Designed miniproteins, single chains, continued (3). Designs and how they scored, part 81

Each design is a single chain, and the fold is of that chain. pLDDT is the mean over its residues in the fold that is shown.

## One batch from the design tools (miniprotein)

Design m10793
Fold by ESMFold2-Fast:
Structure m10793 (fold): chain A 84 residues (1-84)
Amino acid sequence: SLEARLEELEAQIDAIIKQYPKVTRSDLLSLAYARETGDEQTYQRLVEKLRTEAKMSDSQIEEAEQTALEYLRVRRELLEQQRG
């Protein structure tokens, strides 16, 4: 179900922030929003923060971005599905 997938994705996001203590949930969600909206300036700033401050590799950043993007998509779909 979408609810079960959302819970799984929340756990994955929690695992990322525990692994990289300088990364916040807000950073990951903002990265995903910047990607969806084409906000290049915000996207580049967050990628640079993750690379320089959190010491994440490009592949680790890409994986975190994909997880956050799917979280936003599933949350949006769930909210729409529950709408009468």
Scores: mean pLDDT 85

Design m10794
Fold by ESMFold2-Fast:
Structure m10794 (fold): chain A 71 residues (1-71)
Amino acid sequence: AVEEALRKAEEVNGGAGAEVLRRLIEYISEVLGIDPSEIAELLLKAYQGDEEARKKVEEIEKKLAEKITVT
């Protein structure tokens, strides 16, 4: 899951994109307590056009913003 997401990012944006994506997945996992592989799988599915996965990614982004604001 994580490796697949990194491969997709590398294909689109090269190695820099893969590094940024890995850091983002780790950050989300740390802040929200979600497994990194689950986040990677959601990102991959959203990128492939899965509407449910895209919506869940948006929810994760909103929760991150709320968590930062509340703290």
Scores: mean pLDDT 70

Design m10795
Fold by ESMFold2-Fast:
Structure m10795 (fold): chain A 100 residues (1-100)
Amino acid sequence: PPHLLERTVRLSPALQAVLGELGETRTELTASDLLHHLMSLFVQQGRVSIDESGRAFADTSATPLGRALGVDEVDLMDQEGILELLLRAGLLEELDEPIT
């Protein structure tokens, strides 16, 4: 199978609404594209902080996304961890679609 970041994922209606704020109309995209859009959204919302070691984090406290994920903060450098949180929360679905 392809690397996790290269896999196609299907967005839940809740994630479609979140990414729709960025003008993303696709219901299926690569995990890499999804992570890029989420990071762009967090930056636009002013929710990104950088710690003393230079790691970037997103504050998801008091957001519908944070409630669904069950976390108040996301490590933006842990891309696989973000995908696991989204899958566990039922916010996305991995698609085993071969490249046609």
Scores: mean pLDDT 75

Design m10796
Fold by ESMFold2-Fast:
Structure m10796 (fold): chain A 73 residues (1-73)
Amino acid sequence: MEEEIKKIVEEFLSRLNPPEDVRQRIEAVRELAIKEKLEPSEVRAMLRMVYYDGLSPEEALERLKKIREKLKK
């Protein structure tokens, strides 16, 4: 679970080798994903939102939570 999240984020960083500001945002995704106990698919979605859409880690997490709430309704 936590190890899976760490591995996903580490592989993402290793593959893309982003600049420092983007790397810090991706590292923050790891911390938030562990805290919120996100599933691997959710972690990957959050990483894509931060990297490709330029969202902050907090914005990506908020968007992900709204998607989860709508699916539960």
Scores: mean pLDDT 78

Design m10797
Fold by ESMFold2-Fast:
Order: structure tokens, then sequence, then C-alpha cells
Structure m10797 (fold): chain A 74 residues (1-74)
């Protein structure tokens, strides 16, 4: 299984890709959502409790999956 740090790095790359795609499309809602997810990643990076980091990483993965699915449907 990948570490929480590896998973967070992969999530950041996915969110940056979503932000780039949203900017290309002029999708203001997805731009704002992607910027919010990047801010949330920065908050998780400051967390020292490994259990809390795992819970937040799982939550963020679900949010990124949902946003990617929504963008594909548009």
Amino acid sequence: MPSVDERLAALRARVEALLAEARRRGDEQTIRQSEGLLAFLDLIAAETDPVVREVWARHLEREVDALEAELRAR
C-alpha cells in the first residue's frame, strides 16, 4: 500500500491537473473547487497525527474522484 505522503503527493498532482483542465475550459466553478482542494492539501501537510492524516487523505481522495467525474460529465 502507498504511504499517506505518497497518496497526498498523487492527490496534489491530480488536483493540479484538474485545475489546468478547468482553466483551459473556463470552468470557474471547478477552478474554485480545485483551489480549495489545494488549500486542504496544505492543511493536511501541517497535520502531525497519522490517524487524522489517513482519514483526511481518504476524504480528499473521494472529493477528487467526485470532481473528476463531474468535470467529465460536463
Scores: mean pLDDT 83

Design m10798
Fold by ESMFold2-Fast:
Structure m10798 (fold): chain A 85 residues (1-85)
Amino acid sequence: SKGKKAAIGALNGLAGASLTLTGEQVAEGAKGAAEKLREKVKEVGWTKEAEEAIKFLEELGKIGKDLTGEQASKLAEEKVKELEK
């Protein structure tokens, strides 16, 4: 579905970017990605995968400042694998 593809795209984008970012930048990036994904699902339709991705990104926005960029990248990659199941 378009919503699932949007969710996976947002998570993959954050995973790649996170390798070059500080934890504070990861937290802000995750919040922004969650907001963009919320708007995207209004256009393409809500999916369970998009809901799960938004929840993950909002949580990463809260804890990302306490993570390394590599740790945040790995968490986002793991979430992509869960959603591809």
Scores: mean pLDDT 82

Design m10799
Fold by ESMFold2-Fast:
Structure m10799 (fold): chain A 76 residues (1-76)
Amino acid sequence: MRGTATVTSVSVTATSDRATLTVTIRVTYEDGRTDTITAERTVDVAPGTHTLTLTVPNAPGGRTLTASGTVTVPAP
């Protein structure tokens, strides 16, 4: 069965020394059924621009999805 996976939201929350990337993925199947996957990754960050990548294995249909977000932490 074919389905379409769409990233519906990407949220980046930064503390003083850590950033958390939260990704919500909605999968819509041909029969109109939907499924929602939420995944997050936390990394230590210094001032500057950082790209966070999150891989979600075993998405519906047995596929691997990859999502990325960029966070900029200004110097205090």
Scores: mean pLDDT 70

Design m10800
Fold by ESMFold2-Fast:
Parts: structure tokens; sequence; C-alpha cells
Structure m10800 (fold): chain A 59 residues (1-59)
């Protein structure tokens, strides 16, 4: 997939009303990690770190 598009969607979700839970859901679906692991990434690395990981996982 397009890593840049995956990163954009995760970042957009984190900044929108869905917050870290929606960002974690998108990261989980794109990367294959569990929702709990993805939520930990979003909370630990923030939206930008989660978006970067999504880009690397999708590329």
Amino acid sequence: GDGAEAARRVREAAEAGGGPEEAARLLSQGSGMTFEAALGVVRGLGPEGAAELAARSAA
C-alpha cells in the first residue's frame, strides 16, 4: 500500500474527534498488530510517531 496515505489517515484520525482510539484502530488494521499494541504506540509515541510506523508498515 501507499505508506504516505496510511500515515496521513492515522495522523488525521488522531487529530479528529476519534482521538487516539481511532488512530490505534487504523494503525492496527494497517500494520497487523493488535489494537492494544497500537494504542500503546499512539499513547507512547503520539500521533506523529504512530503515523510514521503506519507508513513503514504499509510501504
Scores: mean pLDDT 75

Design m10801
Fold by ESMFold2-Fast:
Structure m10801 (fold): chain A 92 residues (1-92)
Amino acid sequence: MEEEKKKKIEEALEEFGKHAAEVSFYEYISVEYPEKYTKELEKKLDEAMEKGRKAFEKLKELIPDPEKLRELLESIRPKIVEMTLKKIEEFK
C-alpha cells in the first residue's frame, strides 16, 4: 500500500534526474562550445528546465518534508553527473 507512493516518488525522481542532466549538458555546451550553442539548443534548455521544474513540484507534493526531499535529491547527484558526462561524450 505504501508501494504506490514509493513508485510515484521513484518515477518523479527519475524524471527530475533526466531533465537535470539535460540542463547541465546544455549549460556545458554554452560555456565550452559557445559557437555550437544554437537557438535550437537554447529552446531545448528551456524545455528541459520546465520539465525538471514540473518533476520537482511532484516530488514536493509526494515528500512534504523539505529535509527528506533534500537528502533524496542529493542521493541522485552522482547519477545526474554520469548522465551529463555521457551526453557530453556523445556530443563529441
Scores: mean pLDDT 84

Design m10802
Fold by ESMFold2-Fast:
Structure m10802 (fold): chain A 80 residues (1-80)
Amino acid sequence: LEEIIEELLEFQRRGLEESKKAETEEELEELEKRAKEFLIKLAEKLTGKKINSAEEANEAILKILEENKELVEKVRKKLL
């Protein structure tokens, strides 16, 4: 769980940096596509269930983050 949260937070940090460097709509669309694929795969690892949509993945990830707030904050401080 901790390792998966670390992977999620690092992905969010990297995505923010890449979005700031994106100069075209096409580049932003490509980043969004990669983000959706990553979130689905990550949600499947977290839940052990097949996830078929980015919306479902986001809901599953948010629920786990909300249930593990203290662990999330610990990981955030570790990554800073």
Scores: mean pLDDT 74

Design m10803
Fold by ESMFold2-Fast:
Structure m10803 (fold): chain A 78 residues (1-78)
Amino acid sequence: DPVEKAIEAIKKGDVKEVEEIRKKHGGAPVYIAAIYVGVKEAAEVLGIDEKTLQAALEHFKEHASEEYKKKLEELEKL
C-alpha cells in the first residue's frame, strides 16, 4: 500500500523514499500520509513551508476521489 509506505517514510524522515513513492504512485499517497502524520512534521521532512503544504493538502482534500476520501476516513479512526 503506497499510503502506508509514505506514512512510514515520513515518520523515518526518508525523503528519498517519499520522492520514489511520488514518482511511482503520484502525489495522492504522499498527501494522505502528510495529513495522517501531521502537516508540521511532514513539512519539516519534505523541506517545504508549512503554509504551502497545508494549502496543497486542503486543495487535495477538496478534489480527492471517493476512494481517497474513504482512505482518509479510515486513517482518522486509527
Scores: mean pLDDT 77

Design m10804
Fold by ESMFold2-Fast:
Structure m10804 (fold): chain A 66 residues (1-66)
Amino acid sequence: SQAQIDAAKTLAVNEAIKAVEEGLSPEEAVQRALDAVREKFPNLTDEQIEEIEAAARKAVEAVKNS
């Protein structure tokens, strides 16, 4: 559902930002975010995961440029 995708994006963005703040690389932060999403939302499609990954990467880029 759209609500699950929105919740997964929120989780991914929060986890990615937290990881970068802890000193992880952008790539490590995105990976941690995706691992958290797959654990909490195991039934998401690959296309939905790609959308969530894009949101996490955008969040990491925003933090890096702040």
Scores: mean pLDDT 82

Design m10805
Fold by ESMFold2-Fast:
Structure m10805 (fold): chain A 62 residues (1-62)
Amino acid sequence: KPPSEEEITEATLEILVASSKASARSQGLDPEQSAIDFVESLRDKGILTEEQAERAKELVRS
């Protein structure tokens, strides 16, 4: 039985946030702000839904 779409989305968002923060740190940028900007960019491009983008922003602040 495949994992639920919600479970896959949560894991994907956690990876995206962690990767974005790590990339920002390597470039000397603010990891939280860079992760938020990246998530908003993905939403604007239609890669993330509004719900997924809001959840990812919560993960950035956690």
Scores: mean pLDDT 78

Design m10806
Fold by ESMFold2-Fast:
Structure m10806 (fold): chain A 82 residues (1-82)
Amino acid sequence: METVELEVKEEGIFPSVEEAEEAARLVEEYAELLAAHPGVLRLELKVEVTPVGDKAKLKIELRAVVDPERWAAAPRVVIPAR
């Protein structure tokens, strides 16, 4: 069966470096849960926090190789809303 490559690139500005670091940690924790899913064959995550004055910029790059039949058949990993 053909695998699907997924790529997500997101940027956000947070009111403080501490809030951006908290968001980065949550993304890393959820990526670990996602990597444990049997439908996820490969997962690469890059997270960068850059101070911008009194604020911080969070950059996230996620690449995953997914088997869509395994993903559909197995329990899904859900990222909870904050």
Scores: mean pLDDT 75

Design m10807
Fold by ESMFold2-Fast:
Structure m10807 (fold): chain A 68 residues (1-68)
Amino acid sequence: MPSLDELFRRYMAELRNAKTEAEMEAVFARAAAEFSRLASPEQVAAARKALTDLMASILAHRAAKAAA
C-alpha cells in the first residue's frame, strides 16, 4: 500500500502530465477516491486543496503560454 505522501506525489505528477482539462479532472477524481479510503477527512481536505491549487496553476501557466 502506498504511503499518503507517495500517493500524493504520484497524483501531482499525473496532473502535470495531463494534456486536457478532462484528463486533469479524471486524475483529481481518482486521487479523491483513493485519499478517501486511506486518509482522515482532514487529510483529504488538505490534499484536495493542494491538488486544486496545482491544477489551477498548471491551467494558468498553459493559458499564459498560449496568450504570449
Scores: mean pLDDT 77

Design m10808
Fold by ESMFold2-Fast:
Structure m10808 (fold): chain A 97 residues (1-97)
Amino acid sequence: MDPLVDPSKVTDEEIEEAIRLMIESIAEAKNLTEEEKEKLIEAILNKDFDSLRELFEKNNLNLGLVDGFKAVSKDEEVFRKSMVALKVVLEEKRKEK
């Protein structure tokens, strides 16, 4: 399912929720602490890719995801659309078990 996402209607709260759901999914696989999850969410929201890379390296996470976030962050519309699409995919995967 590929719903047309209007970036102008995407709220900052919806972006934060999408990022939080993604980090929670990663945390379940990697046993991250709540402090580490909040640092990851903050780094993504602030587009602080240096801190994000350091956190990913420290926790043995896939560094390709950091490069992906950096690439989509160059265009705010692409970034917001990508976060909303990721949220939909993650919510559907949780229900398909």
Scores: mean pLDDT 71

Design m10809
Fold by ESMFold2-Fast:
Structure m10809 (fold): chain A 64 residues (1-64)
Amino acid sequence: MELEEEALRRGREAAERGFEAAVELAKEATDEPDSGARKAALEGVKPVILRNAGEPGRRYAREL
């Protein structure tokens, strides 16, 4: 769906800005009412969160 594609793109853009931007987008995404768009945004930022924060990032990603 277009909303999911846009959400994934936003997640990837936040990831390009770095770990802190990825975490902020993930927080915003958890408040997203559309479950598909929420999951897509989180998938976009997940690699940066896992890569840069080690165990804290993995813990955060497990809550998504």
Scores: mean pLDDT 68

Design m10810
Fold by ESMFold2-Fast:
Structure m10810 (fold): chain A 80 residues (1-80)
Amino acid sequence: MKELEERAREVGEEDGRLLAEELGLGEAGKKAAVETLTRGTLELLEMKLAGASREEYERKAREVVEEAKKKGLEADKAAA
């Protein structure tokens, strides 16, 4: 369990950094994107362990990415 959570955090943090680079986010947006994707990846792990369907998992994964984009852009606008 803990090892899977650690891996999920590492994946979420890296995905958040890559998303921030893709969108050209500043430090505030990058932090928000990393935090959102890390949290969302942990939620996806919990859903998978709880027996969520592939369809539910894929839908949540898309929602997490879109939320990370939104939060990152909003954080950058607030910091400007």
Scores: mean pLDDT 82

Design m10811
Fold by ESMFold2-Fast:
Formats: structure tokens, C-alpha cells, sequence
Structure m10811 (fold): chain A 92 residues (1-92)
């Protein structure tokens, strides 16, 4: 159980880092236009954090894997939204 949790944590942390880097780039490039996407990006980052915390508290391997997948999906959505913001600015 502990080894599985550590592997899941690493994958979720990698997804979080990627999303945070794209968020920072979106803030720098989009300025005022970033405000339109910021709420959705932040909600997905918050969801990812909540699922990661629940994953770390779970004693059931299947539930930990499910929660880890949800955390990764939430951070991936944040990254997609941030990337879309960056692409919108770059194509103006």
C-alpha cells in the first residue's frame, strides 16, 4: 500500500508541477485576459489538491488509485485551460 501511494504521489506531483508552470506562463502572457480563465484553472488546481490529500489518507489501494487518477485529471484540466489561454494570446 505505501509503495503504491508513493508512486501515485509522484505522478500527481509531476502533473501539479506541469499545471503550475503553465499557469505562471498564462498569467505572464495573458494579463487581463487571464482573469476569464483564472477561476476555472484555480478550481481545477484546488480539486487536484483535494483528491491528492484524500489519496494520501486512503488505506484502500483501489480507492487510492481512483483518487490519484482524479487528482491527475484535475491538474491535466488546469494545464489544458492554461495552455488554451497562452495559445489565444500567441495567435492574436
Amino acid sequence: TEKVREELKKKVEDSKEHAQELLKEAEKKAGEDFKKSAELIKKNLELGQEYMEKMMESEDELEARRLGTMAEASYAMAAILASSTILGVDNE
Scores: mean pLDDT 80

Design m10812
Fold by ESMFold2-Fast:
Structure m10812 (fold): chain A 97 residues (1-97)
Amino acid sequence: MAEELRERVEELLRELEETQDPELAVELALQAMRLADVLEPEEAMEFLREVLERLSEIEARATDLETQIALGVAKVAIASSLVATDSERAREEALKL
């Protein structure tokens, strides 16, 4: 991974860990999906797993239904990206046979 991409990954994960703002958390999740598209599959999977864990912690602290729904949708989007990345990696490994 390029150093700039690694620094952005670390920065985004730190922002998610420190944020108390659910709206910012949703924005960070969208940025994470875009960043994952330019990472290698293994790095993307690790990154998206950490994002999903941070979003779950923020959701647990949310008290209003609209915020819980927004975070839930973001979590589903991240989980879908994880499944897609894993499936592509499995396909590439099969092609080596």
Scores: mean pLDDT 76

Design m10813
Fold by ESMFold2-Fast:
Structure m10813 (fold): chain A 85 residues (1-85)
Amino acid sequence: MEEAEKALKEFTEALNKGDSEKAIEYIRKVTDIAEELARQGKVEEAEKLMRDLLKAANASPTKDRDVAIETVAAALRVVGEILDA
């Protein structure tokens, strides 16, 4: 999905710039897309998107606690939607 790929790219760019507020905005956008995919029964697509988000966060040279907390919270929200689907 083109919108999800763009949000992931913008998240990575925000992390590389040290813009934690923008990174958190893009985490929320990616999470909203993944939750919608999970609700539609597109569990594999939702899982892949969240794995890509986690990989980008872990690979970032910028280590930010608030970004890490939001990333974990996002993953838990999507897992909840998958389990409810």
Scores: mean pLDDT 77

Design m10814
Fold by ESMFold2-Fast:
Structure m10814 (fold): chain A 57 residues (1-57)
Amino acid sequence: MRPADPEQARRATEVLTERLGREPAHTGVLVDEEDGTIVAVGADADGNIVGIVTLPA
């Protein structure tokens, strides 16, 4: 996996925020280099995972 580019990170974070109904305190966005799948993980202020979104390349 590699870090997402800024545009991929922005799109994935928007989808994650819409799914949660609120902006998560922390987000990590990665890309699977073998198939291009984008994975966004949101966490609350305490570091608990609150959502995961997977987007196609």
Scores: mean pLDDT 78

Design m10815
Fold by ESMFold2-Fast:
Structure m10815 (fold): chain A 100 residues (1-100)
Amino acid sequence: SLKDEVIELVSELVERLERALKEGDREAALEALEEFLERATALEKKRIASGKKLSPEEREVMRLLVIAGAGATMALLNPEADFEKLLENLKEILEEIKEL
């Protein structure tokens, strides 16, 4: 399902960021964010190309994915980005998606 695909994407980002932060590896954190954005963009492109109308749950899943993507984008643009705060926000987004 769309929800399962988004849960997988956000979960992988959370795991990769948590590992990068534990190791102090800023480059690994940036790579995780970039790959997440590429995959999220590909998923949105596939969704638009399908022409299918989203259910209310699927619309909320995509809204939460967009919020996660915005956070990732802002972190990539800011050399002083607080990756620990980003990680906590992403964990909260992941739990919200799971509860849909």
Scores: mean pLDDT 88

Design m10816
Fold by ESMFold2-Fast:
Structure m10816 (fold): chain A 80 residues (1-80)
Amino acid sequence: MKVAGMTEVGKGQKKKQELEKKGYEVIFIGEESVTDLDKVEDDFKDADVIIVTKSLPEDLKNKLREIGKKYNIPVIEVDE
């Protein structure tokens, strides 16, 4: 199972490690690394699930929710 996620700066590392230990392919991107929103769509479109952290900016969460709707991928909000 392929898990994609976006987190605010300094978050998500523990969740990434937990998922990788379960044998999932994980792509986690910090908000600070987002320079092109179209590239984010390309990176996330093949995921089985998208994870966003609660404190991520709402515009970024909405973009990921739009990607999830477009590609029929569930988007899950987590605390970290």
Scores: mean pLDDT 72

Design m10817
Fold by ESMFold2-Fast:
Structure m10817 (fold): chain A 61 residues (1-61)
Amino acid sequence: MVNQLRQRYYELGKGGAEGGMSEEQLYNNVYNVESQVVSDDTARDYAELALEGWREEKERL
């Protein structure tokens, strides 16, 4: 289910925020890893999902 992938990248984003990673560093990290196995458009979608988790975690820090 699509929700499982969303949760994975969202949790990655939260971890990045907790570790002091910038929004740009997180996006590039996810994109660079995923673009090796999926299309550029899909890799960007995954990076945006991670940014959602990063932004929510930053609001709580």
Scores: mean pLDDT 79

Design m10818
Fold by ESMFold2-Fast:
Structure m10818 (fold): chain A 80 residues (1-80)
Amino acid sequence: SLVPLTPEQRAAVEEALAKVREAMKKFDAHPNSKKLREEGLKAIAHVIRAVGRFWEGDAEGAIRDLEEAVKIYEEAIKKA
């Protein structure tokens, strides 16, 4: 069975997910986002890993992957 997260850990993951949603929204709205497909796919891969870590009860690992996804989206926008 999966290890249950504490309410505090769950809240921290939800906050990190909210930041990813905002970063992704800004990335998708950027005129050059289609040209940055590789960066977008790399960010999505980190989100998928974060979901897996969350299901395994690894809140810290999930947050790290979500933070990396945000960073990838932000750097991609900066380069566009």
Scores: mean pLDDT 82

Design m10819
Fold by ESMFold2-Fast:
Structure m10819 (fold): chain A 69 residues (1-69)
Amino acid sequence: KKVEAARTAAIVAVRRYFAEHPDASLEELEAFAKEVVDRIAEQLKLTPEERDEIYSAAVEELRRIRAAR
């Protein structure tokens, strides 16, 4: 439950950031995704494995929205 909520929160945050900063580079978006995921992992006391899973999901969503343009 915590991991699923965290994944949703990370994806929503990344989508919102991209919507507000459509000109942001992929590096900037990935840096933001890492920061958001690290913050969520700290708040929810996630394991390193859970954190990596959520980061992977956020980065994949970010690359998907960039590719769609």
Scores: mean pLDDT 79

Design m10820
Fold by ESMFold2-Fast:
Structure m10820 (fold): chain A 87 residues (1-87)
Amino acid sequence: VEELLEEGRKLAEELSEEELAELVLEYIDNPEKRVAAGALLVSLAELSQEKASKVMGLITKKREDGLTDAQAAVAEFREALEEAKKK
């Protein structure tokens, strides 16, 4: 789970807002990568609120339910963090 945050931070630094929006949507569409989508969004928000806001705007523009899907992915990531805390 922490590895997903570290990878997300690197991607958030290296990729453009458009590339990040596309990657998040791709991860959301893959059931195995929804937690990674949430981790990427959390890492992005912690790195730069401005960049996170722009990426969220692009997600909403590309997909009408994109904001709801992104929020669901973040919730799934938070659940994974809580389970990791039990160990």
Scores: mean pLDDT 81

Design m10821
Fold by ESMFold2-Fast:
Structure m10821 (fold): chain A 75 residues (1-75)
Amino acid sequence: MEEELKQQIQEIVDATIDAVLAAKTAEERQAILSEMRKQIAELLRKAGYSDEEVEQKVEEAIAQVARAYEAALDA
């Protein structure tokens, strides 16, 4: 169960990275990030995580996307 949840979150993060790299405008990237926040938050809440834990994990996911985006900017 915990491994499946981690895999689902990682799949969402990976898809978000691909989507933000394909996006042509900052507004499109913001919309993609907002959708990721919503999807991860919904999964974590359904799994019984507290609001505080949900916020922490969502921010971790956003930081992961930001790092990957910065690393790929010149690729």
Scores: mean pLDDT 81

Design m10822
Fold by ESMFold2-Fast:
Structure m10822 (fold): chain A 97 residues (1-97)
Amino acid sequence: SAERHAQALVEIGRAVLSGELTLEEAEALYEKYKDSTGEEAVRARLALLLARMYEEGRRELLELLIEAAELALKYGSDHPKVLELAEKIEKLVEELK
């Protein structure tokens, strides 16, 4: 579910930004759930991805992804504010080449 993925991204992303979820903890969660097909496996993969982005210094990208997910949950994924953030995210990703 797109809504469940957006909610997981917000919850996990904020934990990464606050230091409540470290890269080491995210790696441990991934190893525990990597072979699972359930929601916990999806959350563990997101945790590892977002924790790695933070460790690699991609904090601005992580903050934009959280904001886009929060706005999509509140207003829908086609809302103008979500589309504006999606464009900014795409530009930032292109600059990382």
Scores: mean pLDDT 81

Design m10823
Fold by ESMFold2-Fast:
Structure m10823 (fold): chain A 104 residues (1-104)
Amino acid sequence: SLEALMAELDALFDEFLALLDEILAVTDDPKFKLELEILEGMARIVLGVGRRLRDPLFAARGLRRILGQVIDLARQNGVPQSIIDRLQALAARIDALIARAEAL
């Protein structure tokens, strides 16, 4: 179950990266691009630490916090609502993974 949670978290992270790529494709604001690159870097570090420590709950909580910041920045920068809705759906899936991990 720990290995299954790590694999599920990796899949959620890949979906997060794909959504970031879609946002980067529709924006030319250099400040917003830099903020997204910093948040992506932070997410990679959090996931890497979680893998090293074999702590999916730490990694999931960190990714969820970073995703929240991406959603707020996306709203502030006029990202299409369709992309924001998909980010929010991803956040709900991470919240579900956190709840399952906490119940173990």
Scores: mean pLDDT 90

Design m10824
Fold by ESMFold2-Fast:
Structure m10824 (fold): chain A 90 residues (1-90)
Amino acid sequence: SEEIFRQNFAFNYFALKKKLEKNKTKELEEGLKEAEKYLGDEEEMKKYAEEGIERAKELLKKGEEAGYPKEVLEKMKELIKDAEEELKKK
C-alpha cells in the first residue's frame, strides 16, 4: 500500500541521513538527495519513520525465526539503529 511505501521511505530516509553523518560517501549523498525530492512535511515523515521502524522490527523478528541470511539481518538491525538515532535528534 502507499502507506507502507511512505513508512519504508521515511524509515530509510532517516537511516540514510544518520549514515551520511558517520560516513560521507558519494552513494549515500546521492541517495539522500534523491530521497529529498519526495520529502514532504518533516513531522509527518518522522511519524511515518516511527511506524516504519516498528514494521522493520517485526520483519527482523520474522526473518530471524525463518532463518534469513545473517548479512540481511545485520543490515536490517543497522538501518533500525540509524533511523532511531536520527529521530532522537532535536
Scores: mean pLDDT 78

Design m10825
Fold by ESMFold2-Fast:
Structure m10825 (fold): chain A 75 residues (1-75)
Amino acid sequence: MAYAEEQIAWLEKLVDELLKKATSPEVIEQIRKLRDEAVARIRELAAQGASKQTLDNLVVAAVLRIVGLLVEEWL
């Protein structure tokens, strides 16, 4: 569990920085939703004994989805 909480803390800190780059309320809400869903999924899979690699992949996937939303807002 400690590793999952460390990954969650890192993700939450990164998402807080990324939220500063969003200007649209709709995009901000979507980013927060993706963060919350990713946190819930990380905790769920960690409770099921998922590997550190699996948890890392979930964090990376969440970050890529959030960055994708920001890029679409900027274009």
Scores: mean pLDDT 84

Design m10826
Fold by ESMFold2-Fast:
Structure m10826 (fold): chain A 78 residues (1-78)
Amino acid sequence: SEKLLRDLEEGAELLAEGYEKNDATKITAGALRVIGAGLDIALREGNEAAARQVEEVAKKVKNPEAREMLLKIAEGLK
C-alpha cells in the first residue's frame, strides 16, 4: 500500500512538472504512472478507495491543470 501511494505521489509530481514546463512526455508519463497505481489500488482495495487516494494526492498539487487531470483519473476509477 505504501509503495502504491508513493507511485501516486511521484506520478502526480511528474504530471505537475510536465504541465509547469509544457513537457508532453512528462505529462504522459505522470498520468500513466497515476493510472497504473490507481488501478492497482482499485484491484486491492476497491474503486472508491482508489478514487479517494487519487483525490487526496490532487489536493497536494498546486498546478490547476495537473489537479484537474488527477480528478478526471479519480472519476474514471469509479
Scores: mean pLDDT 87

Design m10827
Fold by ESMFold2-Fast:
Structure m10827 (fold): chain A 92 residues (1-92)
Amino acid sequence: MEKVREAIERIREQAREAREAAKLEDPEEAARRALEAAERAQRAFDEAKEEAEKLEDEEKKREALEEARRAGAELAEAIAKLSEEALRLLAE
């Protein structure tokens, strides 16, 4: 459970970074931070899923996977919003 929680916390931290990047007026910097956040979050999500699969208690495994899915969805939404803003600025 602890390693799953740590990985989920890393995903949420990347979502926070993406939200902060959305405040930037430089579309290149915003796009760069969105890509970096996506890469780090994908790695953390893979770690969370791998650790959850190692749990022997089916109930705890299900709960851990569901929490990881929710954290991943929160991050995906944050990155999508940041990417929309960056694309809008780049498209003039």
Scores: mean pLDDT 71

